# Designs tried in a protein design run: designed miniproteins, single chains, continued (3). Part 20

Each design is a single chain, and the fold is of that chain. pLDDT is the mean over its residues in the fold that is shown.

## One batch from the design tools (miniprotein)

Design m8664
Fold by ESMFold2-Fast:
Structure m8664 (fold): chain A 56 residues (1-56)
Amino acid sequence: LDKKIAELDAQIKELRKQILTLEENGASQSVIDEKRARLEQLQKERQKLLTEKYVS
C-alpha cells in the first residue's frame, strides 16, 4: 500500500505540473480537461488506498 500511495503522489505531482504548463502555453481546453479528469481519478484512488490502509 505505501509504495502504491507514493507512486500515486508522484503521478499527481507530475500531472499538476503538466496541467500548469499546458495552461501557460494555451493548450486546447479538451486536453486540459482530460488531464484534470485523470488527476481527479488519481486523487480518488489515493483516498481509497488511504482508507484501506487505516481501516483494514
Scores: mean pLDDT 80

Design m8665
Fold by ESMFold2-Fast:
Structure m8665 (fold): chain A 71 residues (1-71)
Amino acid sequence: SELEKKIEEIGKKIDELRKEASARSAPVTATGVVALAVEKYGSIANADPEILAEIDKLMKERDKLLQELSK
């Protein structure tokens, strides 16, 4: 189905961005704001904010499509 293809495409993009972010992530040295990022992004919490923002956007789009598919 079209929804399944779209979800798969977005999932692949998220996975690629997460791999890129993970490879480029610096170790955490100090910050309170990282606690929220760790909850949301796990091991890539220290990645570039722009990459994290793009992942977040794609995750939200995927969640909407998954909600439609689960109906």
Scores: mean pLDDT 67

Design m8666
Fold by ESMFold2-Fast:
Structure m8666 (fold): chain A 75 residues (1-75)
Amino acid sequence: AREALAAELRELAERGETSREARLKAVVLMARWAAENEALATPEAVERLRKDREALVEELEKEGVPQEVIEEVRK
């Protein structure tokens, strides 16, 4: 899963996708990757990943990203 998410993000970068949609897709993929790792980490790593995810949510809210994307990050 981590490898698959990293590969998809790399594919987007290799295509030269610089549109807002491509950037949003990359952010969503990174958020899903972070959430998945949160479930598999030690208690200390889980707390750090949770804070990183909340920081990402704050950035998305500041940039006016749609609520449905923010909800996917919070999963």
Scores: mean pLDDT 58

Design m8667
Fold by ESMFold2-Fast:
Structure m8667 (fold): chain A 55 residues (1-55)
Amino acid sequence: MLTPEEIAERFGITDPKGREALIKELKEIADTDSDFITPEEVLEALQRRAEAARA
């Protein structure tokens, strides 16, 4: 299980503002355990982000 902070690090987001924005988005997607993200939720967040970038 990855925390939102660890996910932000894996995407190379080092600026505090960018990290906060990503963490907030991941928490919105993970409507279950507020402080932790499951691997499946990470994949969904990645999929949404990729589709938003294409749209």
Scores: mean pLDDT 61

Design m8668
Fold by ESMFold2-Fast:
Structure m8668 (fold): chain A 66 residues (1-66)
Amino acid sequence: MENVEKIKEAAKKYNTEIKEIRGEFDDELTEQAIFWIKNMPDYIIEKMEVVEFEGERVIRITGKKK
């Protein structure tokens, strides 16, 4: 809950909308998500999700620029 709220606050600060957040965001993944949001201002993120890829937990972002 707290980590997802941090991600949503970062998105709001950079004028990015997140419609759907899925998966469990630990502190490391939360910092990574915020880093990506800072580099993607003015986006509409349709979905941000934690997935497993090649044995690692990664963030998948599906979205488009406003």
Scores: mean pLDDT 82

Design m8669
Fold by ESMFold2-Fast:
Structure m8669 (fold): chain A 85 residues (1-85)
Amino acid sequence: SSSLIQQALAYVQQALEKLEQGDYDAARDYYSTAVRYLSLAGGASEEEAESFGNMARGIMNSSKKDADLWKQHLQAVAEKLREML
């Protein structure tokens, strides 16, 4: 549903904010939550949701330089979610 996609988008935005603050653990948790909402909305297969979860775990272990790359990735995900609304 659009409501679940809106929740997923909100959590991606929170993940981006935490990543920008250098809080990689919070960024990962918010992104994982976003992926779960996206999966429930039927916007991603279980395999795609697992792939997104693995990327979220990558953020936890990234350097500050890698965090900027993952920020770009999360922004792209947010744009895709906006297209689905």
Scores: mean pLDDT 74

Design m8670
Fold by ESMFold2-Fast:
Structure m8670 (fold): chain A 73 residues (1-73)
Amino acid sequence: SKKKKIEEMRKKLIEEVKEILETKYGIKVPEELSEEEEKELLKFVVRRLLDELGFSEEEKEEALKLLEEMLKK
């Protein structure tokens, strides 16, 4: 189902994000996170990556808005 695919994609993305935060940025991430904590980590990493790539504030806000919409469904 659509929900099942989104859930699997979310889990893989969270695992990748945790690895990047720990190995590249030196941020210790707990093994278990609430859904709200996962959303905040995703937004933090996406914003930081977009900053490094030189995207504008407007472009970053649109990307974060799209991410929030994806995570609601």
Scores: mean pLDDT 69

Design m8671
Fold by ESMFold2-Fast:
Parts: structure tokens; C-alpha cells; sequence
Structure m8671 (fold): chain A 62 residues (1-62)
């Protein structure tokens, strides 16, 4: 899976699943082929930013 595909999958999962817990999001990311360290980094970024929406906007800008 390319870096671009990983980014698009993360964005889609976050946008389609706004009500999932961080643990459920991590498991869903891994199930969709996102490497565990990347899925963990996504969860950490959401905690640091305080929202999934903020992370989506950051990802869309890069």
C-alpha cells in the first residue's frame, strides 16, 4: 500500500466513523491494512489535537 493510499484510507475511516472510540478506530485502521505503528500515531494525533476533524483537515492539507 502506498503512502498516499494509507493517507486516503485514514481520512475515509475518520470521516465515515465520527462516533467510534479511539480503540475502535485503531482496530478499524489495522483491519483496513494500516500498519499498527501508523494506526497508533493517528490515535495519538487525535488526542493531541482534541478532535478527529482537526486531524482530517491536517491530513488533507499535506
Amino acid sequence: MSEEEIKEIIIKILEENPNLSLDELKELLIKNGIPEPVAEAVVDAIELLGSKEKLVEVLKSI
Scores: mean pLDDT 81

Design m8672
Fold by ESMFold2-Fast:
Structure m8672 (fold): chain A 90 residues (1-90)
Amino acid sequence: KLEKILEYINKESKEIIEKKKKEEEEILKTSEPEEAKKKVRELAAEATAESLRLIGMYINIKLHLEKGKPFEELGLDKEEIEELKKLLEL
């Protein structure tokens, strides 16, 4: 179970990185230097937030599978719980 989820997270992480890299390249080509710096920082913040979300998802799944913690006790919203259940084929 965890192995397949780790593969999924790794794939999603690579897609996020590639997407953000393309957006950064476009910003650097089309924006003034000061505006480009600002937008690149915003992209870096977004990429960090998305990476932390994926790590959090993995930790929550691990806690559910190893510790028997129900998803409802992990302080997640309903949408996150539904996403995790789909990944676990629940």
Scores: mean pLDDT 75

Design m8673
Fold by ESMFold2-Fast:
Structure m8673 (fold): chain A 90 residues (1-90)
Amino acid sequence: MAGEAEFLEMLENPEGYRERKLKLLEENKEKLTEEEIKEIKELIEKEIEFVKAIKEGDYEKAKKILLEVYGEEYEKEIEEGIKAVEELLK
């Protein structure tokens, strides 16, 4: 997962962060399978969707995105993470 500094950068410029991630993926595509490339692209899109939800103050949508990525077994950790992000952005 992105560190706190990377997460704040992604909040400020989600499109630039997305472009940087996709460029790194393209530069490393020879080291990855087609399945891994697809999975990483899907994760990048989910990261951007999550950040947009956070920027909009839609924490319920942000929670739903993370539940789709990590699974419902991580619901408690996801809720705690979202609360930490909300406190960080106060």
Scores: mean pLDDT 76

Design m8674
Fold by ESMFold2-Fast:
Structure m8674 (fold): chain A 87 residues (1-87)
Amino acid sequence: MEEINVAELVEETAAYIAANNPNASNVEVEKLSDTKVKLTLDVTINGKTYHVTIEAEKLSDNEVKLTGTITAEDGSVFTSEVTEVAE
């Protein structure tokens, strides 16, 4: 197996989100380092826009840590962290 390219993984995820989520807009990928990439997008639900930030950090050749932050228009923030193992 080739080493996980976090930038490629996040870019593929961004493309999937843009193609499969009609309420998603302003999908952007930013490379923060060789092992860390940030995905940002806006999601509109019932006329309200939420700003979503997902940071992907490479922990090993087959492991990526995903940190998601959702910011609502009222300033409410939700954060979640998940470690994914890729084959």
Scores: mean pLDDT 73

Design m8675
Fold by ESMFold2-Fast:
Order: structure tokens, then C-alpha cells, then sequence
Structure m8675 (fold): chain A 87 residues (1-87)
């Protein structure tokens, strides 16, 4: 899978995962649920931790005006996704 295709997948998957996690009230539970959903989909598509890292970088380059707070939260989610994929 091309890095550009993975970046497009992550953009869509993040929005879908956020929508699925809307019923959760604790921020930590929301982040964990999003990470688990993304890891499941990435595993089904055969996305490696290395490809995920490169796609994340490309996604941030596409949205340079996002807040530092949002960027940090997304980086924490992707770090957790990588941990789940390495198992």
C-alpha cells in the first residue's frame, strides 16, 4: 500500500473512530478506543508501524494549521496504535 493511500485511510479512519467513541465520557477511554479501532483496521490492511509513522507525518504536512494540542493528542493515539501493531 502506498504511503499516500495510508494517509487517506488514516484521515477517514480517525473520523470514523471518533464518531464510534462518542458514547464514552472519559478522555483516556476515548483515546484508547480510537487507538484500538485504528490498530484493528491497520492490521486488516497489513499496514506496518513504519508505514503508519510515515503516513502520520504526511497527514500533519497536509494540515499544518492544526493546534499543537490536537497534534500532540493525535501523536499519542498513533503511538498507542504502533504499540498494538508490534504485538
Amino acid sequence: MKIEEIAEFLEKAILEAIAAARHLTKPEDVLEAIAELLAKEAREKGITPEELEEAMKKLFEKYPDISEETKKELEEVFERVKELLEK
Scores: mean pLDDT 73

Design m8676
Fold by ESMFold2-Fast:
Structure m8676 (fold): chain A 95 residues (1-95)
Amino acid sequence: MDSILEELRTLLERVAGKEVAEEILEIAKEGIENGDVEGAVKRIEELLEENFEKIKKILKEEFNLSEEDAERLARGVIEGTVVRIRDLMEEALKL
């Protein structure tokens, strides 16, 4: 789990910045430790949604996208990240 979380951290730092990435990882870690996947996933989803414009701007500049393409990619990244974190947390609780 730790190596996968470190890889996720690197990706999140590029998309949302270091502070948001660290907060997401801490929430996920606490959720695994407490067995509260639902609460942790909800907090992570809210945090990513609050940072939507930042994520969109980073993706637009990094991949040289139009505003519309950056918005679609940012939405997909947020949705995919939430699903991936949920799956990782649920898998950790099965161990």
Scores: mean pLDDT 78

Design m8677
Fold by ESMFold2-Fast:
Structure m8677 (fold): chain A 89 residues (1-89)
Amino acid sequence: SAKARIDAIDADFRDQMITVAGMSDQVVDDIIAIIDRMRQAVADGAPASVHDALARQFTHAVNRATNIDQMKVAMDFINRYMISRTRIS
């Protein structure tokens, strides 16, 4: 099912962000929640102001990474995760 595929992608992303990128569970939860809101905003045809607000929230969440090398690794995982979530819909 789509839910099972999403749950597996979310679990893999969480594992990568924590074990490889060195982020906390809370930071990963915040990033996933923002990405889910971004996807919902697209589905709902939300105005540009909503997309802009979510983009700012996303940037702030990513900036919680502890150093520049962790940020680079995290951004690679985030980009792959966003692509995976887009392809399921």
Scores: mean pLDDT 80

Design m8678
Fold by ESMFold2-Fast:
Structure m8678 (fold): chain A 111 residues (1-111)
Amino acid sequence: REEVERKLEELIESLEEHAEFVREEAEKVEGRDKEILLALAEQLEEDAEKVREALSLDDVEAKNVLEDIKARLERLKDHVEEHLENEEIKEKVTKRLDEDIEKLEEAIELL
């Protein structure tokens, strides 16, 4: 379905852009914050690839993939809120994670 494919493509672009943003923010910090941000960027890149794979799946399998990604992003948001010490970066990253979670919910509703 064209609408589902468009939403998944928008989600891939959002996740890839978010990963690039997080890598840039990681350059501004050191130690544990840098490790958290680099791990988050890697996971966002992996999740973007999983969404790309979902474009070739049936609606049931695609929905399962998106629900798994959503659950993972919700856990990552909790981890960032608890453990990231830089408050400015925390606010920016959690806002982008909320945006990605909302896009995932919209795509899941179409499946």
Scores: mean pLDDT 88

Design m8679
Fold by ESMFold2-Fast:
Structure m8679 (fold): chain A 113 residues (1-113)
Amino acid sequence: SSLIRKAVLATTAASLILIGAAEQAMLTPDKDKAVAIVKQAYKDALELVAEGLETSVEELRKKYPEKFAQMDALLQQVVDLIRQGAPADEVFAQVNKINKLLLEIVEEGIKEL
């Protein structure tokens, strides 16, 4: 259906936003600015996934509280790694875990479309 296609495209776009933000953050010498980039991208990715599923971020947080807690914890790990000057591979590993959890939320949400 067109709704399923919308959800899949939104998830792909959200994943690319998060990866692109991590790349930009690793190239940003100001660590506070780098952290702001990934935090904003995380918010944007969640909004895009919610829109793709015809819902809100607040409703998704209520429906998938454990997955959101895991993603919020992974975002905090990304922030800490950036502040510590960790290698890009370590930052991307945590971002990829967020993307996996977002995909799992979308796969469950699609079942209701």
Scores: mean pLDDT 90

Design m8680
Fold by ESMFold2-Fast:
Structure m8680 (fold): chain A 95 residues (1-95)
Amino acid sequence: MEVRTRVLPVAADGLRVGEELPAEEPLPGVVAATTAAFTDPEGRTMGMRATVEVSDPAALEEAKRRALELARQAAEAARPARTWEEAVAIAEAFN
């Protein structure tokens, strides 16, 4: 089974605090995506989106769990980020 994982920072627009799995996210084939929100030290709401793509549909539930865990870990690491560039650097460390 081939697994691809990606973490990306998400701007406040379109993100809600506490939103871990956006219901409106398209899940084409066997892709699991989720977003964990955080508030930076300047009071801005940001998020980390984790996407886990698997080739086997039977692995989709595990992919969802991995995406949630990864998004939460990335959001936690990004809490002290003061700039978008810092959030990007933190997200890249998870890739």
Scores: mean pLDDT 63

Design m8681
Fold by ESMFold2-Fast:
Structure m8681 (fold): chain A 89 residues (1-89)
Amino acid sequence: SAARRAEYEEWLRELEEALKKGLEKIEEMKKNSSYPQELVDKYIELQLRGYEEVRRLLREAIERDLELAEVEERIRELEKKLKEEWEKI
């Protein structure tokens, strides 16, 4: 529906705002981090990959008018996978 599509467009806007703030935080981490650069780079990689995966899902949800419950479940599964990958580092 048009209303549901508008909700997904709002989620995408919020995601882009979150990415902008995340990139600012990443720049501060690079300046002030006592962690090895390789670890910082891997963290950045995972964050950006997560953003792109959710962005693709929201674009698909807009195009195909996916059910909200399905979109939310796919986001939770993605977050779980990214967390598990980080914990293995």
Scores: mean pLDDT 80

Design m8682
Fold by ESMFold2-Fast:
Structure m8682 (fold): chain A 61 residues (1-61)
Amino acid sequence: ALEAAEARGAAAMARVRAAMEALTEEAHQLVANSMNGITGKDYSNMSDEEVRAFWEEMVAS
């Protein structure tokens, strides 16, 4: 049905957005790690949502 097609389209768009955000986040993580000496252990103690919110704040500033 059309509703199923819309849900599939929304899921595909969500994946594209996540991939684009991941690329931007990885670039900013590399820069932040280079500048601030952030270790891999720091993000392993954070949830994925907390890491994402942190990078979003960094990007917004």
Scores: mean pLDDT 58

Design m8683
Fold by ESMFold2-Fast:
Structure m8683 (fold): chain A 72 residues (1-72)
Amino acid sequence: SRLEELRREIEKLKAAEVTGGENARLIGREFVLRHEIGRLIREQGLVEEASEEERGFVRLAELDAADAARRA
């Protein structure tokens, strides 16, 4: 699924950060993945199965949705 693909991608980025150190490109890409993973977990109702880290991503998606609703 899309969610499983994104989960694999963020794990690869974490491994790259451990071996290569942090940089703006990796930070930016991880930021995008965190928001997308959180959005998909929230939309699919999978919050209870989410890890503690992924529950943080869901919180980011909730804040994004609330901000979008206020601007509409």
Scores: mean pLDDT 76

Design m8684
Fold by ESMFold2-Fast:
Structure m8684 (fold): chain A 68 residues (1-68)
Amino acid sequence: SAAAFGAASEEKKDRILELEMELISVASEIAVLRGQPKSKEVEKKIKELREKADKIQKEIDKLIAEAS
């Protein structure tokens, strides 16, 4: 996040920060689900959250690349 602030416009910096906060939230939810008893529903939710995290990370990477 600190490196992103050096490379992005102010609007992009704010968007990157929002996306980083979303990633933290998703990571926390995955951690909670991984602590639960294994079930098909839990595995599906973890998969969906991992896919969401991947999409968020790709958006962050694009914003950083555009700012560079």
Scores: mean pLDDT 79

Design m8685
Fold by ESMFold2-Fast:
Structure m8685 (fold): chain A 84 residues (1-84)
Amino acid sequence: SKYEELLAKEEELRKKFAPEAQKKGLSAEEALERAREYAKKTDPRLAELIDLQIKGHKAKEAGDQKALEEYEEKGRRLEEELRK
């Protein structure tokens, strides 16, 4: 399905940008932000998936459980739309 294809592309993007980010001393979150910007030019839905992961991680670090649940819900809805 389109969703499984997007997950595979997201994993490939993480692997592509992780070595560059590590060499530049960037955090894992900053590496994801670079992957998101690249994805915006190739697949806006993939960029949205990565954006939700970044926001979810930040909400978890801030202890904002309500925001984390909202981002997880949006991720589930995106998955459902992409499976159709």
Scores: mean pLDDT 75

Design m8686
Fold by ESMFold2-Fast:
Structure m8686 (fold): chain A 96 residues (1-96)
Amino acid sequence: MLSEEEKKQIEEELSKDPSLSEEEKEEILNSDPEELAKIRARRTVENADVEKVRAGIRKLIENMDTLNEEEQKLAKAMVTEAAEILKDEEALEAVK
């Protein structure tokens, strides 16, 4: 769950991103933690080095069993979104 302070930080970050519509920004701010994780993963894939994103996905999958149930849900949401964009079928299978 995001704190009010974290929501404000995200709102400021989103306001600086010209690729996002006002509707998308409102959806992000009002989304549950899983949807926020997916949106952040999508933005990371678009703006970060693809090899670093792939390495991050592999690390999350490898350490999935060390995460609590809530963290696993967020990690699976992030991995699924990033892997779908990157067409990483192996990662998608791993988080089923």
Scores: mean pLDDT 70

Design m8687
Fold by ESMFold2-Fast:
Structure m8687 (fold): chain A 74 residues (1-74)
Amino acid sequence: SMEAQLKALIDEIRQLGQELRKAIAEGSKEEVKEKAKEVVETVKRKADELNTPEARLYADIVEQEARELLEEVE
């Protein structure tokens, strides 16, 4: 179902977010940049696959949060 697919996307975003936070705490600035790019690209790809306005909105939110986070770790 669409609901199950959206839940799976949200769960994956949470997992990727945890990995990004770990990179921030333990990794280099370059590692943080690469992980943030990976997260955004993965979420956008999955949102395109779901092809719903809700999935695209989640992808946009993730991109904005990643951008703000990268600005903070400059």
Scores: mean pLDDT 74

Design m8688
Fold by ESMFold2-Fast:
Structure m8688 (fold): chain A 74 residues (1-74)
Amino acid sequence: SFEEYIELLVRILEHELRELKEKENLSKEQLEAVGKEMLRKIVAQLSKVLSEEQVEEAKRRLEEALRKTIEELS
């Protein structure tokens, strides 16, 4: 389902950010930059296969996940 797909993308994003923090010890600013770039690429791919409304919902949830994860890692 669409909901399950968004939840999977959120988990992937969270995992990648935690791995980068652990392996590279990136600063908050560096994690924000990398996270925003990952989000941009994900949204670009989603725009090819999902409706505009679905892309906006996915983007909103991914942005929330990014902010929360970076705060937890800082």
Scores: mean pLDDT 85

Design m8689
Fold by ESMFold2-Fast:
Formats: sequence, C-alpha cells, structure tokens
Structure m8689 (fold): chain A 99 residues (1-99)
Amino acid sequence: SKINKLVQKETGLLIEIMGLKLDVELGGSVTEEELKERIKELLEELAELIVELELSVEEVEEFKKTLLKQLKSLEVDEEILKYLEELFEKAKKEIEEKR
C-alpha cells in the first residue's frame, strides 16, 4: 500500500526527530542547527516519496495536516513547519504536472 510506505517513512522521521531533540537537550554532539538541517533532509525525502508514490493532491493535503500536528506536538520550530508547507506545495504541483 502507498499509505503503508508513507506511514513507515513518517514513523522513522518522527523517531529520529525525537532522538535528535533528546541529544540536543542533554548537551550531546548534535547542535540545534544540525537538528534543523537533519529535519529538513528527512522532510525532503518524505516529499520525494510522496511524488514517487503518485499520491492524489487530496491525499498529500491530508497527510500534510497530520504531519504538521505531529511536528507541532514535538515543538519543532516554525521555520521547519514553513519548510514542510513549501515542500508539500511543490510536491502537489509536481503530481499535477505528471497527470
């Protein structure tokens, strides 16, 4: 299922974000800047998967709303939330252009 692949990628992304945030909070090796860069990379991989799986525009919008709520609950910076919106709007356009 397309949705199962997407959910697995999302779950991996959320787990990695939680681990990185914990490392930053405990004064580990990860900086806040590196955390933001890694989250952006994970979101880019997720957006690429959405385009590859050829989700409908409606499916992308619903997934985006769910992911935004999850990232907000993890207290991810507004910069990252804005970047997600931009990536998903680009993904929707790429899907429309292919159809």
Scores: mean pLDDT 83

Design m8690
Fold by ESMFold2-Fast:
Structure m8690 (fold): chain A 91 residues (1-91)
Amino acid sequence: SDMEKLAAQLRKQIAELSKRYSRERAKQLGKQILDALRKYPDSKELQSLAMEFAQLLIVHFLYDEAEKFTEEALKIAPDSPLLRSALALAK
């Protein structure tokens, strides 16, 4: 499905960012993940990817960016336990 292909592409970008971190690339990827969530808000796979991305920001001590990103994701998918868990880690 188109959603599965999009999720696979985003997961590869998260893996590449984890190997070679860049703040500029992280900002671009964060926007792409939020856009994907807006297109498929009920996707548990995309919600999991958003949590994984927030955890990557936390590993780089970007707690404010992780909190803001996860709050935006929760506006799109407010009933997501994965995103609520990610927000708790950023606070």
Scores: mean pLDDT 88

Design m8691
Fold by ESMFold2-Fast:
Structure m8691 (fold): chain A 65 residues (1-65)
Amino acid sequence: MLTEEQRKELIDKFNEAYSKLTPEQKKELNERILKVINEAIEKGKSPQEIYDEIMKIIDEALKKA
């Protein structure tokens, strides 16, 4: 299970990204996150692996913005 610190970091970063992104970029970000979650469920990935991949996606979205 993710730590409270990791959850806060994820939420804060996601909110920052969402405030800076266009509607099209928000759709792309949401689709990428959903794809990671669906793949993680299929493959039995750990919460930490899911966290790391989502954080990477948010970072890439912020760089594009």
Scores: mean pLDDT 78

Design m8692
Fold by ESMFold2-Fast:
Formats: C-alpha cells, sequence, structure tokens
Structure m8692 (fold): chain A 81 residues (1-81)
C-alpha cells in the first residue's frame, strides 16, 4: 500500500529528525559546559567567589542536561525499534 509506505517513511523521517535534534542538544550542552569552564577560569583571578559559583553551576547543569539528553535518546531509539 502506497499509504502504508508513505506513513513508514514519515515515521522514519520523524525519528531521524528527533535524533538529529537530540544530537544538537548534546552539542549545545557541550558548548555551554565548555563556555562555563572557560568563563569560570577567566573570573577566578578577578572574582574568585563568582568564578567558583559558575564552575559549580556549570558542572551541575552539565550533569543534569547529559542525563536528560541520554533519557531522550533512549526513548527515541525505543520508538525506532
Amino acid sequence: SDLLLSLLNSRNELINSLLSNTDNLENNNKVLSHGGSVGSETLLSVDPDRGKEIENDTLVLDGNNTSLITTLRNAINELAS
């Protein structure tokens, strides 16, 4: 059935789009984590307390975002199965 084939192709395109978006979220999180690390290092010589705060916040956010992204990726992979 042309309709069934079209629906399967649409499903595959959606899954691929969701995986691509998840990869973008992972890459964005890596950029933010790197930026926070560089920012905290830059601030440590000028404002040590704020530098340490940014370092800690960056680590906590990176961990939380990585966990959420992994959960999303696993859910999408199960949808693909």
Scores: mean pLDDT 81

Design m8693
Fold by ESMFold2-Fast:
Structure m8693 (fold): chain A 66 residues (1-66)
Amino acid sequence: SSADAAEAGVVGSLATGRPVTREVGGRPATFTALSPDRFEVTVGGETRIAADGREAVRAALELAGV
């Protein structure tokens, strides 16, 4: 699902400490974990800052139009 893809992006960015791109709702979403309490999520050139992984998943889904 789109939520599973977004969760994989969050988990992957935390595990690697690097930007991770996943297809969310048919769109590439890039996740960057700066800390456990700060994520950058970029979809289609729009970037949002999230305070935790749950907000990062929500941001990815909203930006992807899911």
Scores: mean pLDDT 86

Design m8694
Fold by ESMFold2-Fast:
Structure m8694 (fold): chain A 93 residues (1-93)
Amino acid sequence: SLAAQIAEQERLVEELQAKVDEVLKLAEKNPEIAKAVERTTEEMRRLGAQLIPPIRAAEAAGDEETLRRLGEEAVRRALELAEQLIKEVEKIL
């Protein structure tokens, strides 16, 4: 069901957020991890700058199909950046 798919997605996002929180704590003690976090934060900022304006335009126009596609792209790309950060931190440790 759609509700079950949403619940599963939320669970995976919560698990990823918990791992990112651990990485942020490690960054306070390790300069290499701090640099990886800084690079990922800048990539996230660039992603937002690229996708937020067309998302807002689609929302204002009531273009539900474009809004859905851009929203899915934003989530996918943000998750890829978070997963890449975790992998980089695992290589440093």
Scores: mean pLDDT 81

Design m8695
Fold by ESMFold2-Fast:
Structure m8695 (fold): chain A 79 residues (1-79)
Amino acid sequence: EKEELLKRAEELEKEAKELAEKANKEGASPDTHQQIAAALSYITGAKHSLEVGNLESAKINLEQAEKYLKEAKELLEKE
């Protein structure tokens, strides 16, 4: 499970960074940038939770990261 959560965190981090580059390139709104920043913050929290062995906290942080990335994608599509 820890390996699966680490892989999920890495995949979400890659997605968030790619979305951040796209948002910068397209001149996205401050709201879009804030959602991406929130997602990256939760991904960092998940990685830290995994390092200290807190799998439950890692799962919650990854779920929040996915939520913020989804909101960022929806905002970027509307712009």
Scores: mean pLDDT 82

Design m8696
Fold by ESMFold2-Fast:
Structure m8696 (fold): chain A 69 residues (1-69)
Amino acid sequence: MVSDVELQLDQLEKELENLDPNDIEARKKLQRDVDVVDGVLDIMRAVGMEVPQSTEEKLQKLKERLAAT
């Protein structure tokens, strides 16, 4: 589960790195995908699963970079 989330975050980070700043639809899709991962981590914590700090940091950095775009 956590490894799958890490893989998803790595994929989203690569998509953000290749994101055209003028591609509004691609940015909206990335935001939605990030929101889905955020929801998954929220559920994991709610059911008592431990989320690694590195996973939390990757998500937070991705959210910050999207907000700056």
Scores: mean pLDDT 78

Design m8697
Fold by ESMFold2-Fast:
Structure m8697 (fold): chain A 92 residues (1-92)
Amino acid sequence: SEKELEEKKKAYIEIVERVAEQIKKEGLSVEDAREIYKLIKELIEKGVSVDDLAEEVVAKLVEFIENKSPGPPISEEELEELVKELKELIEK
């Protein structure tokens, strides 16, 4: 239904925003942040359930928080660009 699709899109956006906040808070590298966002993009394109998206993305986020890749932390500007790309993908 149209209402269910809109609620799914909203939930996807909320997951993307919460993940971005955690990436920023934890100071994840550009490499780790890009891998998480690549995973989110792939799962959104596959049309997975909200629960599956949340589970897969949280698992990867926790993995990188516990074992951070070396390198510079992602900038706020680059992170905002990745979030914008995912939001545009979700709204299609």
Scores: mean pLDDT 86

Design m8698
Fold by ESMFold2-Fast:
Order: structure tokens, then C-alpha cells, then sequence
Structure m8698 (fold): chain A 80 residues (1-80)
């Protein structure tokens, strides 16, 4: 993934603020970059499923530019 560990944490915190996930500050701070990527993939695919869209693979998520990743999350939140 092109996004930094701090940027992945920001995205997950935004998802928490919007009520999409229930995750503590302690959990987010203790997660590795790989764990943050997997958690974000889980959340994105759950949102895509609600919209009737096909899931994204971990490789697609990892190859996504940080700007596109943030835009994708914002669009999914807006569509719900």
C-alpha cells in the first residue's frame, strides 16, 4: 500500500467517527501496517458488499495510491 501507517490510522479513525467500525485508540496504535491494511480491506469489502459491488483484493489495496484510497473510502461513506 502507498499510504503510510499514520494515514491508514487516519482512515480507520474516520470510519470509526462515521460509525462504520468499532475500534479503540489503543488497538489502532498497537496495529502493524500489515494489520491496518487487512483491517481496512475488511471494512472496504463490507461497505462494497452493502452497495452490491464486488470485493477488492489485498494486492489491489496495497497498489492503490493514498489519494485514491482516501477518495474510495469517502465515496463509499457518501453512498451509504
Amino acid sequence: MRASKSELREILLTLREKGVIDISDEEIEKMSKSQLEKKLLEVINRLLSKLGSPPVSLEELKNMPKELLKDTVEKLLKAL
Scores: mean pLDDT 80

